# Designed miniproteins, single chains, continued (3): the designs that were tried, part 112

Each design is a single chain, and the fold is of that chain. pLDDT is the mean over its residues in the fold that is shown.

## One batch from the design tools (miniprotein)

Design m11889
Fold by ESMFold2-Fast:
Structure m11889 (fold): chain A 94 residues (1-94)
Amino acid sequence: SMEELKKKLEEIIEKLKEIAEKTKDPSVKRQLEEIIESIKKAIEENVSIEEALKLLQSILTFLQFLASHTKDPELKKELEELIEEIKKLIEEIS
């Protein structure tokens, strides 16, 4: 499932890009762009499933923090949807 993992990571990148494009807060946009670059680097470096899990858990914690602190209800909804997608991926990639 390394090929499936890479595909799921690419899907997460596209979702993060959509959220970043809609975001009016330049600091949130920059943080989302940093996450995108971290995922791209993980794909390029062909990281292990264990390293990918650590990365996904770190991203999950960060997105949960953003969702809990945002006053933008649309951004919060999109972040919460992505959080659930990442949780499912973590459960799938044992």
Scores: mean pLDDT 83

Design m11890
Fold by ESMFold2-Fast:
Structure m11890 (fold): chain A 99 residues (1-99)
Amino acid sequence: MEELLKKGREALEQGNYDEAIEYFEKAISEAEKRNDKLGLVKAYSLLAEAYARQGKIDEAEKYLDKAFDIINSLKDLNEQIEATLYLMRAALELAAAKR
């Protein structure tokens, strides 16, 4: 899963948003198989960031909301902090895209 997030971020930084979205969707599938709640928050947050950068505001909001809902189910404070940083980055990208 971490390799998928890394490849997705690389595609996102290059402006290859469709490729980034594909990697993040694969990361979501892997996180779901492993019941990895932290991985799900990370993947949904990055997917929301990619959609926001494409100007797809409705999709970005949908996935950011999914990430936010899951963060409340995290048991570990360190995981909550890490997840919150991913959510904040996605929220900032979404706020920028709405202007």
Scores: mean pLDDT 85

Design m11891
Fold by ESMFold2-Fast:
Structure m11891 (fold): chain A 56 residues (1-56)
Amino acid sequence: SSSVAGIDQGTARGLIQLAAKWYDLPVAKTQAFLQSLEDDPSQSAAILERLVQLLN
């Protein structure tokens, strides 16, 4: 997608869980990303960007 505006918490959560399954992320790291999203849903785009950077 060419736009990151409007990513909802549910979509961000789904993407974090999908990445965790595909890359077999440690439960602690998966929980840290999910906790960050729960603590500040407005940062969903930034959290996903951080996840993408981790996977590269």
Scores: mean pLDDT 76

Design m11892
Fold by ESMFold2-Fast:
Formats: C-alpha cells, sequence, structure tokens
Structure m11892 (fold): chain A 92 residues (1-92)
C-alpha cells in the first residue's frame, strides 16, 4: 500500500539523519568512539538496504519513491565511507 511505502521512506529518512548526526560527532571523537560509531553505521546501512529492497518489492513501478530510496542508500554509503576515512586518519 502507499501508506506502507511512505512509512518505510520515513524510516529511511530517520536513519539518514541519525547517520549525519553521528558523522558530525565523529569529527571530535576519539579513535575508540569512531570505531563504535562506524560499526553502528554499518548496521544502519544494512537496515536501509533492506528497507529500499522492501519498497521496490511493494512499489516496483513507482520511480519517484525508488529514486528517493536509492539516493538515501547512496548518501548513507558515502557517510559510512567518510567515517572509515576518519578512522584511518586517527590510526596514524
Amino acid sequence: SKEEVEELLKEMRKILKEVEEKLEKAKTASLDEVKKILEEMKKKLNEVTELAKKIFELAPDDKEVNREAALIEASITLLVLNLYIRKKELEK
């Protein structure tokens, strides 16, 4: 249903905001804190991937919702990569 798809998108948007806030905190965090945040964010990326898949299964022909889901997944992937780079910088 359209309502189910909107609830899934709402959850994806919430996860994106959480990941953005965690990355901001990581700028001043210790190496151990960054490692913990990175593991949490990898789990959030997996959650978003499953949500995007469910949206596609429920509404495969809805180009707008699938495009938004794909952009959120791509954005979270990039944020996780940025956090991984931060971890590597702190390990030097």
Scores: mean pLDDT 87

Design m11893
Fold by ESMFold2-Fast:
Structure m11893 (fold): chain A 65 residues (1-65)
Amino acid sequence: VETERVTVEATAPTLEEAGQQAIQAARDRVRQLEAQGYTVLSMGVASAEVLSPTTLRAVFEIRYE
């Protein structure tokens, strides 16, 4: 079982929109791993940090095999 941490920095007019963009980027990475023949076991938020009223930095932890 492998573990990958993906850091996403998203900027949008609102933090809610930035959060949605960050989640989508993590989902796109999951899709890439599955396309390569891996089985993704879990994806979760390891940390999230508000950098500004429009910018969010999130770290996702993806487990796969």
Scores: mean pLDDT 83

Design m11894
Fold by ESMFold2-Fast:
Structure m11894 (fold): chain A 70 residues (1-70)
Amino acid sequence: SIINASSEEAGKLFLISMDPELFKRYKDSGRSDNINTILKLRSDGYSYSEIAKRLGFSSPSKVSDLAAKA
């Protein structure tokens, strides 16, 4: 669930924050998967606002920026 996913993400970020190299690798490794997921949802007819709400982005502009860089 969203609540459980948020808690798990916070725990991972806490552990990774103790090693900046792991944090950088975590961000880099998830980038292509996130972009591919955004493009897939856009092809399915979801708006940037809907994708932002689903993936937990603070604004649709962030989703739009990631899609544009693909």
Scores: mean pLDDT 60

Design m11895
Fold by ESMFold2-Fast:
Structure m11895 (fold): chain A 61 residues (1-61)
Amino acid sequence: PLSRRVKASEVLKDDEDIELFARSVKNLIDAFGGVPLESLIRALVEDVTDEDIEKIKEALK
């Protein structure tokens, strides 16, 4: 189940989707402890851009 990746265009297409994804990633970070946010995002999303990462970080504030 953890070997599947999603496309940025499927999960980061709107500000609401970005906030939802950011909260989901935060839950994973909390569960795993020391895993960097950027590393988790890149592991989960196959075509993420630096702009997408910055938006996700902003949504987590």
Scores: mean pLDDT 73

Design m11896
Fold by ESMFold2-Fast:
Structure m11896 (fold): chain A 100 residues (1-100)
Amino acid sequence: SLVADVQNTIQGGINGIDLTIKMTEENPKDGKELSLDIGGGLEFVGGMAREIDDAVAKKVNQGAEYSYQGYKLLEDGDIDSSKSYLSQSRDLAREALALL
């Protein structure tokens, strides 16, 4: 169940990042809050993933860092750079999921 829980949470993070990227343009305040929430969720899952596979944990934690950078860039009003970091966060989450 731990592997399935980690897989489901990473997939939820990927779906959440897609929504967040859309919200950065339509509602930057919600995009900012979602970027922070996704960062925290991925960081939490990175801790769990460490019990399964260090490579998965590393990619998920890097994804969390990039979601936090997306949050900071939205705080500064830099929507385009925020979207770039959120896209990279999504790619790292996809790579982590592929290792499971």
Scores: mean pLDDT 89

Design m11897
Fold by ESMFold2-Fast:
Structure m11897 (fold): chain A 61 residues (1-61)
Amino acid sequence: MKEKQEKLEKKIKEFARKVRESGTASYEDLIKFLEEVKPYADELTQKRLDKLIESLKYILK
């Protein structure tokens, strides 16, 4: 768990840094980030992330 938590924290910090530099992340960047963090989340959070990712993909159509 600790190693997964550390990797998740690192990915969150990297995404936050990108948002700060650009001022706004695109929906495509957000989807990519959510897909990258999904494996490190618990089962309930993974289901919520799946729903969010699909909703964002629908908006991009």
Scores: mean pLDDT 72

Design m11898
Fold by ESMFold2-Fast:
Structure m11898 (fold): chain A 105 residues (1-105)
Amino acid sequence: MAEEALRLALEAARAGDWVAATFGAAEALRLEEGISDEEYAERVAAEYERIRKVAAPSLSDAEIEALATLRVEAELAREFAERHGIEELREAAERVLAAVDAALA
């Protein structure tokens, strides 16, 4: 499963689909580290509360939840990419992180 997630992530990155590449790389790390759905949900909830405290009042709860999910996925993907030296996945994750930070500014 981790090998398949990695293969799909690399294919997405090469196609310029930074979001799909980021989600695939994050899934690969979760499988490698044994991160449960419950632990993942707790990480997203923590990031949601962090973003909610600094987000503009114009952002809806659903938009903040989506941005929290993207940021958690990108941080996991970046860790996977740095651990394995996979430049295309690191670039994909950094692009997603930059897009989330821009949406919060």
Scores: mean pLDDT 84

Design m11899
Fold by ESMFold2-Fast:
Structure m11899 (fold): chain A 79 residues (1-79)
Amino acid sequence: AADLEAQVASVLADLEELRRLVEQAKSLEELETLRAGLERFRQQLAQMKPYLTPEQYAELQAALEALEELIRRKEEELS
């Protein structure tokens, strides 16, 4: 339980840092690198899913969806 809670907190912190990098991105190439990072977090969430509470899973999924939308909007701005 403690290990999993620490992993969830760590992933959320990493997603917040990724969000900051997306907001600061100045090129489509930078956004492509950040999109690859987001895909790695999606894979990690899929592996963690059987061990997460529904609430923890929903929180991580919502954070990933918010980042995907932010990247999409930023790609439109830089196109």
Scores: mean pLDDT 83

Design m11900
Fold by ESMFold2-Fast:
Structure m11900 (fold): chain A 84 residues (1-84)
Amino acid sequence: MILEHEKKTITVNGEKYLVETVTYEDKLKIIVTNEKTGEVVYEEEIETGSEHIERLKAVHTTAAMLRVMADALEKKDPRLRISA
């Protein structure tokens, strides 16, 4: 059963990402989707007891956002040279 479904929008390099945190009785699921393309850029599922889920939710949601930000910044890294 889903206990909680939280949605947050973050903006990285002018692109909007939807961060969804879905809390179940025995697990936590985090999904990050690019709002413009509909592409899921990050997905994580953590199995845990309900007593720790609130803390794990905050930590893993933050980690997911940081990972998406890092990946978006890396795609614009001028050190990566791909010539057409």
Scores: mean pLDDT 72

Design m11901
Fold by ESMFold2-Fast:
Structure m11901 (fold): chain A 65 residues (1-65)
Amino acid sequence: SDQQRLELLNRAHRAFMDGLYTTQFKGQEAGKEVLIRELTRVAEEARELGMDDLAADIQEVIDQV
């Protein structure tokens, strides 16, 4: 549903924010670890909901980190 897609996009945005905050306090490697972990969970949930396009887009972001 559009509501579920929006919720997943909001969670992906939060993953970026959490990664940035972690980088400020624990350094870049810790921030990347948080970002990858949280985005991986969002991509997995997108796949379970049949949103393979969104899951692929998130995976491309993970691959660029």
Scores: mean pLDDT 86

Design m11902
Fold by ESMFold2-Fast:
Structure m11902 (fold): chain A 85 residues (1-85)
Amino acid sequence: MEQETWVNGEKVDPFDPEAYKKVLEALEAGEKVVLKGKDLETGVEATLVLTKDGDKVAVEAESSEGIKAKAVIDPKTGEIEEEVE
C-alpha cells in the first residue's frame, strides 16, 4: 500500500517501532498526537488527532474530502464509541 505518515509534523517510517513508542509516550504525557496520512493512489489526505481521555483515547478524524468523525477507543476492550453520528 502506498502511503506517507507524519506524527506531530515529522515524517515517520510506519515500520519503525520507535515511532509507535513515541506516539504512546506523548499520549501518556497528556499531549495531543497529530497523525497525518496521504493515500498516494487516490490523493486523499487524512488527519487524526489523538488525545488521552482517562483510560481511553479520543480520536478526531478529518479527510481532505470533508469527511469528519469523532470516536473514543478503549484500548483494554477494543471498543469504539462514535460521539458524532
Scores: mean pLDDT 69

Design m11903
Fold by ESMFold2-Fast:
Structure m11903 (fold): chain A 63 residues (1-63)
Amino acid sequence: MPLPSEEQRAALRAVVDSLRAELDRLPPDERGDLLDEATRMATDGASPEEVRRRVEEEVRRLL
């Protein structure tokens, strides 16, 4: 698998940091699955904004 770019990794860190409180409220399994999906989206070329939006939507749906 190609590694995520530095920009994609930075975007993922920023998303996790901004949503940390909400992510901490998720069950560990759901949190892991969501972070794995976000990483895959970033690797597939999704913009930082698309990754953030996806994580926010899923957190809202799961909480």
Scores: mean pLDDT 73

Design m11904
Fold by ESMFold2-Fast:
Structure m11904 (fold): chain A 92 residues (1-92)
Amino acid sequence: LQEDLEEIGKLVLEAKELFEKLKKKYEEGKLTEEEAKETLEFFEEKIKWVEEKRKKALETLEKVPPVVEKVYDEALEELKKLLEEAKKLIKE
C-alpha cells in the first residue's frame, strides 16, 4: 500500500516535470511535433495505468481506507489536467 502510494506520487511529479520541459521548449520554439506526440502518449498511458491500479486496489481490499481512494482520484485529476494543458500547447 505505502509503496503504491509513493509510486503514484512519483509519477505525478515526473508528469509535472515533463510538462514544464514541454512548455519551455514550446516557448523557445524548439518543440517538435514528434516530441509533443510522445509526451501526450506518455500522459495517456500513465492515466490508464493509474486507473487500472485504482480498480485493482478497490477490488482486492475488503475495506478501502478513504485516503487511498482520494490519492488515486487526485493523481488522476492532476494527470488529466496536465494532458489537457499539453494538448493546448500543440495547437494547430
Scores: mean pLDDT 77

Design m11905
Fold by ESMFold2-Fast:
Structure m11905 (fold): chain A 79 residues (1-79)
Amino acid sequence: SAVDQKVNEKIDEIIQRGEETMEKLKDGSLLEKMEAVLEHLKELRKFLEENKETETAQRRLEVADKLIEEAEKKVEELK
């Protein structure tokens, strides 16, 4: 649907922003990089939750929740 297309376009914009943040942090510590990844994943999850009535957001929410859990574990290990 047109709504699913717009949601996918916004997801791609969020992903691109995250990639740009990671490039800026390339010389940073592993902890700084993982904290940036976690913040980006939380931003993505918030967008997906706000659009959860779409099939594309529903599918991506499950993946985002798993990635957030793994990123939180990595951040905790690196402290």
Scores: mean pLDDT 77

Design m11906
Fold by ESMFold2-Fast:
Structure m11906 (fold): chain A 79 residues (1-79)
Amino acid sequence: MMEAAIKSLRAAVEAARAGDALSAEESASLAVMSAWMSGNKEVLELAAEAARALEEAPTSPEAIARAEEKVAEIERIAK
């Protein structure tokens, strides 16, 4: 489940960089659900923060970098 959350967040970041807001929202939602299913509250919180940052991506270039930072934190937890 953590691996699924990471994969979905990475897909959301790529979609956001491509300007595909709908695909970014879909992938971010899947990532939050996967994080919730993992049972790890820290991973859920980080996934939710990344998803929230990606909602700002169309108006804030820094939002994508913030989302990537949260993905890196989840990757450190997953090892």
Scores: mean pLDDT 79

Design m11907
Fold by ESMFold2-Fast:
Structure m11907 (fold): chain A 71 residues (1-71)
Amino acid sequence: RLEEVVEAVARELGSVVDAPEEVIREEALRAALNPASRAAMAETLAKLGVDPATVARLAAGMEAVHREHQE
C-alpha cells in the first residue's frame, strides 16, 4: 500500500540523510509514484550504505505502488 511503502522508504532514507521529515516523506512519495525517482532513490540508498536486500525490497514495494497508480 502507498502509505506503508512511503513510510518504509522514508524510514531508511531518514536513517542515512539529515533532512526535515517533510522533505524525506516527499522524496519517498515521489519515488513510489515516479519510475525515474524510484531508480534514483534505490541508487541513493545503496550508495549511502543501506543493505542491498533492504534496497531491493523497497524498490519492489515502490514498483507495486506505481503499477496501481499507472494510467
Scores: mean pLDDT 75

Design m11908
Fold by ESMFold2-Fast:
Structure m11908 (fold): chain A 90 residues (1-90)
Amino acid sequence: MKIVEEYKKFLKEMGKKPINVRDAIEFLEKLREEADKNPEILKELGVTKEQLDFDLELFRELAEKHDTLTPQEYMDLLVEARRRRLEAER
């Protein structure tokens, strides 16, 4: 699905260059809406609805402090997301 490919490209770009936080929020909200219509999108991405909700909340919190997400900030988000996944698998 095109939205899955767009999301993978978006994640790859966040690791290479600064990305506008509000653009990221808009994209995640669109992805979340599409996932509500077709849960197979989440399976193809290898993520859960809870992970998308977590990411969306993190980006909304970041938007209060930052207009742009740097590669380092993105890496820090990946570490936090992994930490929460390990807690959920407990």
Scores: mean pLDDT 72

Design m11909
Fold by ESMFold2-Fast:
Structure m11909 (fold): chain A 71 residues (1-71)
Amino acid sequence: DKLEKLKKGIEDLEELIKEIEKKLKELEESPEPTALSLVSGEPISKEKMKEVLKSLKEGAEFLKELYEKKL
């Protein structure tokens, strides 16, 4: 019930963190100076996208820790 939802939340956060790490590696390896916005799909600077992805990763890691404490 609530415990299963919490476990699912942790699983989803782990998947999100892995996807963010994958995207960060792809951006570092890409020679292109721009990336697509996660919100609009429009091109934005590579540096700005890296900053956004790092912030999202930190937020996801923090939420995962909070969820794990409730288990």
Scores: mean pLDDT 75

Design m11910
Fold by ESMFold2-Fast:
Structure m11910 (fold): chain A 69 residues (1-69)
Amino acid sequence: VQVTDADLETAFSVFDRDGDGTVPVSHLRNLLAMLGLSPSEAELAAAEAAAGPRIDWATFRRIVRALLA
């Protein structure tokens, strides 16, 4: 799977409805699905635990990069 910064920005912006630069962690699975990523339950749980209740742009980029490594 190839993911660019433009793809990340587009996906993040769709779920950042308030424009505050954060997305609820409950949307992480849907965000990753929009990028064509299918994390395991363990990977998703670990990412959610590390991010806390909301995910900022920097945290989102790190999560996606970690899943692609």
Scores: mean pLDDT 77

Design m11911
Fold by ESMFold2-Fast:
Structure m11911 (fold): chain A 85 residues (1-85)
Amino acid sequence: MNIPKIIKLLREMIELLKEKKKGVDEALKLATLKLLDYIKSKTNDPELLKLIDELEELLEELESVDKELDEEISKIMSQIAKELT
């Protein structure tokens, strides 16, 4: 697992969500939460865990969906998944 790369990608997702003030569709939200749970099961890095908690809170708080944001978040998730393998 490339922790520094995953930290960078999680920060990019958080910044996109904060800038847009929009969430993602239900299916992508569930997929993201599942990926974050998997990462939490594989690490005890405090910075990574803090970013995961912040992202999970943002995903639950932001109700309005944005299609372009869904596509951007999906791409970042795919990059994170590659860094896990």
Scores: mean pLDDT 79

Design m11912
Fold by ESMFold2-Fast:
Structure m11912 (fold): chain A 106 residues (1-106)
Amino acid sequence: MEEVEKARRRFLQALADGASPEELTRALQELNKALGDEGEVKVKKFERKDGTLTIEIEGKNSRAAKLLVGFAEALRDAAASGQPVRLETDDGRVLEVDKVEVKYKE
């Protein structure tokens, strides 16, 4: 559980920092390891531009990839309710997301 929380926090920091797809891929690999999964995951796109968060993920037998897709879909649904989603990092940075685009490929 602690390793899963660390991976989630790293995801939020990566989002706040405008991190590369490679950095998010690393966070998901850490989550796979924490879950005992040896599946493969790769983030093809990860960016926040003009209030839109775009995430494209490729996964193979990866629970971490499916969890991130679920998280992103939850954010998408929250944003679709007409209210911007605010994500807060441990260091107090706040990110506002108006729309989420998610693509998942196995």
Scores: mean pLDDT 75

Design m11913
Fold by ESMFold2-Fast:
Structure m11913 (fold): chain A 74 residues (1-74)
Amino acid sequence: SAAVALAARGVAEALRGAALRAAHPDDPVKFAAGNIIATGGGILGALAYRLAPDNPVVVALAELAAKIAGLKKL
C-alpha cells in the first residue's frame, strides 16, 4: 500500500539522517544535514499516519521514524 511504502521511506530517511550524524559527530555541517534528513523522515512517517491511522504497520513505522528523528508522537 502507498501509506506503508511512505512510512517505510520515512523510517529509511530517519535512519539515513541518524547514521550521517553518528558517522560525523565532529563535522557540524554533516551533523546538521543528518538532523535535517532525520526530521524529514519523521515528517514522512507522520504523513503516512495521516493517510492510514488505523493500519498498525503504518502506526508502528511512523512512531519509529518519529523516535529516530527525535519528534513527539503525532
Scores: mean pLDDT 83

Design m11914
Fold by ESMFold2-Fast:
Order: sequence, then C-alpha cells, then structure tokens
Structure m11914 (fold): chain A 92 residues (1-92)
Amino acid sequence: MVDQGRQLLSQGRYDQAIDYFTQAIPDDPSTSYFNIGQAYFRQRRYDDSIDYFQRAISIQPSRNSYINLSWSYSARGRDDDSQRYRQQARDI
C-alpha cells in the first residue's frame, strides 16, 4: 500500500502520489500526511510540505516527521525552526 505511493514519488508522479495518500488518510492519517508532505517537498512547495508534516506530527510524533519538517524549514531559510525540529527528532 504505502510502497505503491512511494513508487509514485520515486517516479516523479507527485500529483498521483498526493491523490493516493489522500485516499489513505482514513486508514492511516499520520503516515498519509507524512507522505503528502514528502510529495510537496519534492515539488519544492515547502509551505505545503511544512503544513502536512505538522499534521502528521500532531497525530503521531516521529523522528522522520521531525527530520523532514527540519529540512523543509531549512529549504525556506528558517534555520532557527530547522534546528529546533532537528533537536526534537533526537529527543524522540
């Protein structure tokens, strides 16, 4: 299931990946929001990426979500936010 969506991401089919993971939200909201965040990051839509990683964290905090949120803030030039979330990734 998640592997098929990740395959779409690896192929650069970001809109199809977002659609796939949006349909998966009722079954696994945290993982689905995380993967939507990754799709937006790959599209360089960093504000959307930040929003979806924060949604994933609000449901289930994970090291990967904090790391990816940190990278998204770094891509936006917000180094203070990036370092804060990188520290949170180490604390979990």
Scores: mean pLDDT 84

Design m11915
Fold by ESMFold2-Fast:
Structure m11915 (fold): chain A 74 residues (1-74)
Amino acid sequence: NEEIEELIELLKKGDEEGIKKLIEVLNNPTPEFEKALSEFLKSLPDEELVKLLQKIYEEGGEKAANRALQLISK
């Protein structure tokens, strides 16, 4: 899925637009996005994962950060 691939590439670059799109997806997820994001988050080194979670919290608050954590935990 082109949209999922674009989101992941933006997140890898640390782009603000990637974070905004990620928050939007976390608030209204589809099974396809949940699977892809879960796999992506689990593939990140601990340092990169912590950095991304901090940005999610800053942009989308506790709710978005908790949803991202659920994707890592299943």
Scores: mean pLDDT 79

Design m11916
Fold by ESMFold2-Fast:
Structure m11916 (fold): chain A 108 residues (1-108)
Amino acid sequence: MDVRERLVELRQKLLSAKTLEEIKKAVDEGIEFVRSLKDPEELELAMRGLIGALQELVDKAPEEFKKEVYDIGIKALEELRELARQHGLPEAVASADAAIERFKALKE
């Protein structure tokens, strides 16, 4: 499977989601995809790609769902941060931490 093609598909699913259920499902699919990768370079590419997609989701989320989207995003980023930490990927950890801080600031 081409990691970049899968990331494009996941990003499109995430950004085209119209319900909280669809958003949660797309986020879960993204995390499962990242967890399935064994190559460190592919893992880091997928993690950074999904972090970027989550940031774009938060920016484009409908106003009525923004609070719930922030909560979903923070939880997903915390899971990605832990995976990055376990695999020794400091740049991915830093990217996740920065995104978590941004989402928390937007929620307040």
Scores: mean pLDDT 83

Design m11917
Fold by ESMFold2-Fast:
Structure m11917 (fold): chain A 78 residues (1-78)
Amino acid sequence: VEEAVRAERDRLVALINAGKYDETAKRAEHLADSAPSPEAREEFRKAAQYAKDGNADQAIEELERGSEIDVEALRRLL
């Protein structure tokens, strides 16, 4: 499950690097709606906004934070 969270983060980073900002924003919004942690949801919403703004560095930073929070939350549920 942790591997799946990190794999999705890596896919979104690849989309940003390919200039697919709109697709990244939509997927980050989906993560914000479905993430197990409210704190992770906030980071994914920030990532979506930065992706919409074309700010790749900040979008990647927020995606990384959100995924790490989700991994930690999932560890506590197991």
Scores: mean pLDDT 79

Design m11918
Fold by ESMFold2-Fast:
Structure m11918 (fold): chain A 72 residues (1-72)
Amino acid sequence: SEIDEALNLMTVGSAKVSHPEATKKALELAREGKPDEALRLLLELSKTAPNFSEEDARRVARAIAAVVERYG
């Protein structure tokens, strides 16, 4: 739905502000057809980054996958 698309874009946008380099790399990996590597990168970030949990990493990875599928 358009609401789900907006929520995914907001999730990716927030991640770009909080963790710009990791989010950029995860987007590149997802575009290369490597969503498992994108998730792994974000999960590794969650081990060291304050206020970024494993659940946040999984949410961002799902949002990235949806955005890449829809927009490229």
Scores: mean pLDDT 86

Design m11919
Fold by ESMFold2-Fast:
Structure m11919 (fold): chain A 60 residues (1-60)
Amino acid sequence: MKFDVEALKELAKTLPSEVSEALTPIIIYSILGRDDLAEQALEKFIAKYPEYKEKVLSLK
């Protein structure tokens, strides 16, 4: 799984701090090339904030 890290950072700036914090692991793992951990972080994020699923997936 590969995300546009720059777009994810911009999205994080527009979200509430709690939601932005939940995006941070996805951004970090994507930068590190850890697709397994990025996907796990995405799964946890969507479970907590299903309203943002479509928005985050559009940045892949």
Scores: mean pLDDT 76

Design m11920
Fold by ESMFold2-Fast:
Order: C-alpha cells, then structure tokens, then sequence
Structure m11920 (fold): chain A 71 residues (1-71)
C-alpha cells in the first residue's frame, strides 16, 4: 500500500530527527522505506526535503548519496 502524504511527512520528520541526533543509519533506513513504499514523484519530493536538511546539518556525503538514489 502506498504511503499517504501525511505518512510521508511523518517519515521525513523522523529522518531529519535521526540526522539531528547523528543517527545516520536510521535516517538511511527511513529513506529506503520511502523509496520502496512511495510513487517515484512523491519519494523524490520527500528525498529533496531530507537532502536539504542533511546539507543544513553538514552531512554532505549523506546528501550526495540521497541525490544518487533520487536519479
């Protein structure tokens, strides 16, 4: 079953929280869940939000990894 827009927003917030905590692995698990359970367009929008926050927090390597997954 595809994720609803509300479920996607909650997952984005959870991924951002894990990044703020320095929990890189848990943030990546959430990204993988979004990619698996969402239509491509919605997944890309969610990834864009997470990429923006990762760059803001200085996790440039993580942001780059997400950009590759987005393509």
Amino acid sequence: MPLSDDQLKQLVLQAVRYLEEGNYEKALEIVQKILKESPKERAQQALDAIITHARYLGYDDFAKKLEELRK
Scores: mean pLDDT 80

Design m11921
Fold by ESMFold2-Fast:
Formats: structure tokens, C-alpha cells, sequence
Structure m11921 (fold): chain A 109 residues (1-109)
């Protein structure tokens, strides 16, 4: 239902906010590109796993689950833009997000 999807979106936004805070903290710490890539992949995988588990518990369709995954990825990209993260650093995080998003979407097929 629309109400169930709206509640799922609110929980996804909470999980996304936690993930953004952790990514921005790593960037602020000045971790190596290799460490940032590894941690971004781990954080993206954890986020998408939690979103898929949430979608399953809420009885959402695969299409609705995919929409939540895309919404989460888009929110993280926007947060990096808003924080004016340098292009080379943003590229590392964006690649990790894209790879883990593709893997999560494959599990819905």
C-alpha cells in the first residue's frame, strides 16, 4: 500500500542519513583512496542489505524494493554534491555505490 511504502521510505531515509554521516566522517579524516573505496563498498553493501531486508519484511514488490535502492543511492550522491566533496573523492564513492547497487538489484531478479 502507499502507506506501507511511505513508512519504508522514512526508514530508508534514516538509514541513508546514518550512511552519509559515516562516509563524510571518513572523507573528513583523510583516509587513503584505497581505504575509502573499501569502506564505501562495505557501507553501501550494508545499507542495501538493510533496505532489501526492510522491503521483504514490509511485503514490498521487487519494483518497490528497486525504487528504494535507487532512492537511497540518489540521496547519497546528492549529499556528496551538497557537501562539495572533490571530484576525485566523489568518483571513488560513486563507483562503490554503483557496484553495490547493481549487486543488490541483481538479487531482486
Amino acid sequence: SAATLARAREEVDRLVAETIARLLALIAQGVSPEELAAEARRLAAELFDRILALAERAGLSPAEAEALLRHAAGRIQQALDDAEVPEEVRAIVSRALAEELAAARARLA
Scores: mean pLDDT 90

Design m11922
Fold by ESMFold2-Fast:
Order: structure tokens, then sequence, then C-alpha cells
Structure m11922 (fold): chain A 70 residues (1-70)
């Protein structure tokens, strides 16, 4: 799978939206509220969705801090 980690400068209010977006590509999302970090995991078969996920999350204030294969 592909794991994307985003750091937010403020509290994330749209976690449900990000979770649903990840799920639409067969993935999942997890929010660490203490760190304001969103972890999005998607299957490699949905790797074409990575640019769209990055653009959407970054437009909401997320900063990509890590991208790796897990």
Amino acid sequence: DIELVFKFPKKVTDYRYFSQLAYSFGGSASLNEEKNELVVTIPKSSSHAVPSLKKTIESQGGVLVSEREV
C-alpha cells in the first residue's frame, strides 16, 4: 500500500471527508488529533489517485511530510 502523512497547522474539521475520499479509492484515513496529522493509506492499484489526494488535502491546509510504500 501507499501511505501519505499530512501535517495540518490547525485542527482538522473535515476528517470525514478525507476518510470518505480515501475509502473511494479502496483506502483508509486516520487522524492523530494531538499532532494534527492525517495518515492516508491507499492500495498500490489506486496509485493514480495519489496526485488528486495530495491536491485535495493540501487545498484544505495539509502539508505532505511523508510518502512511502508499506
Scores: mean pLDDT 79

Design m11923
Fold by ESMFold2-Fast:
Structure m11923 (fold): chain A 61 residues (1-61)
Amino acid sequence: MPPPTPEELLAQLRAAIADLSPAEAVAFLEAWIVYLRKHEEDEERLEEMIALLREEIERLR
């Protein structure tokens, strides 16, 4: 399958964290930012994904 768009990734991650506590959800999203920095070679896509995940983290805090 093609890699997910930033919005599709955020939607998948929101579904994954739906049953987690806010603290667990934040830890999960921070781990995904670390993963993306190691594995995403498209800098523009990486920056957009990280921005969306950081907004979600701040929303959960």
Scores: mean pLDDT 78

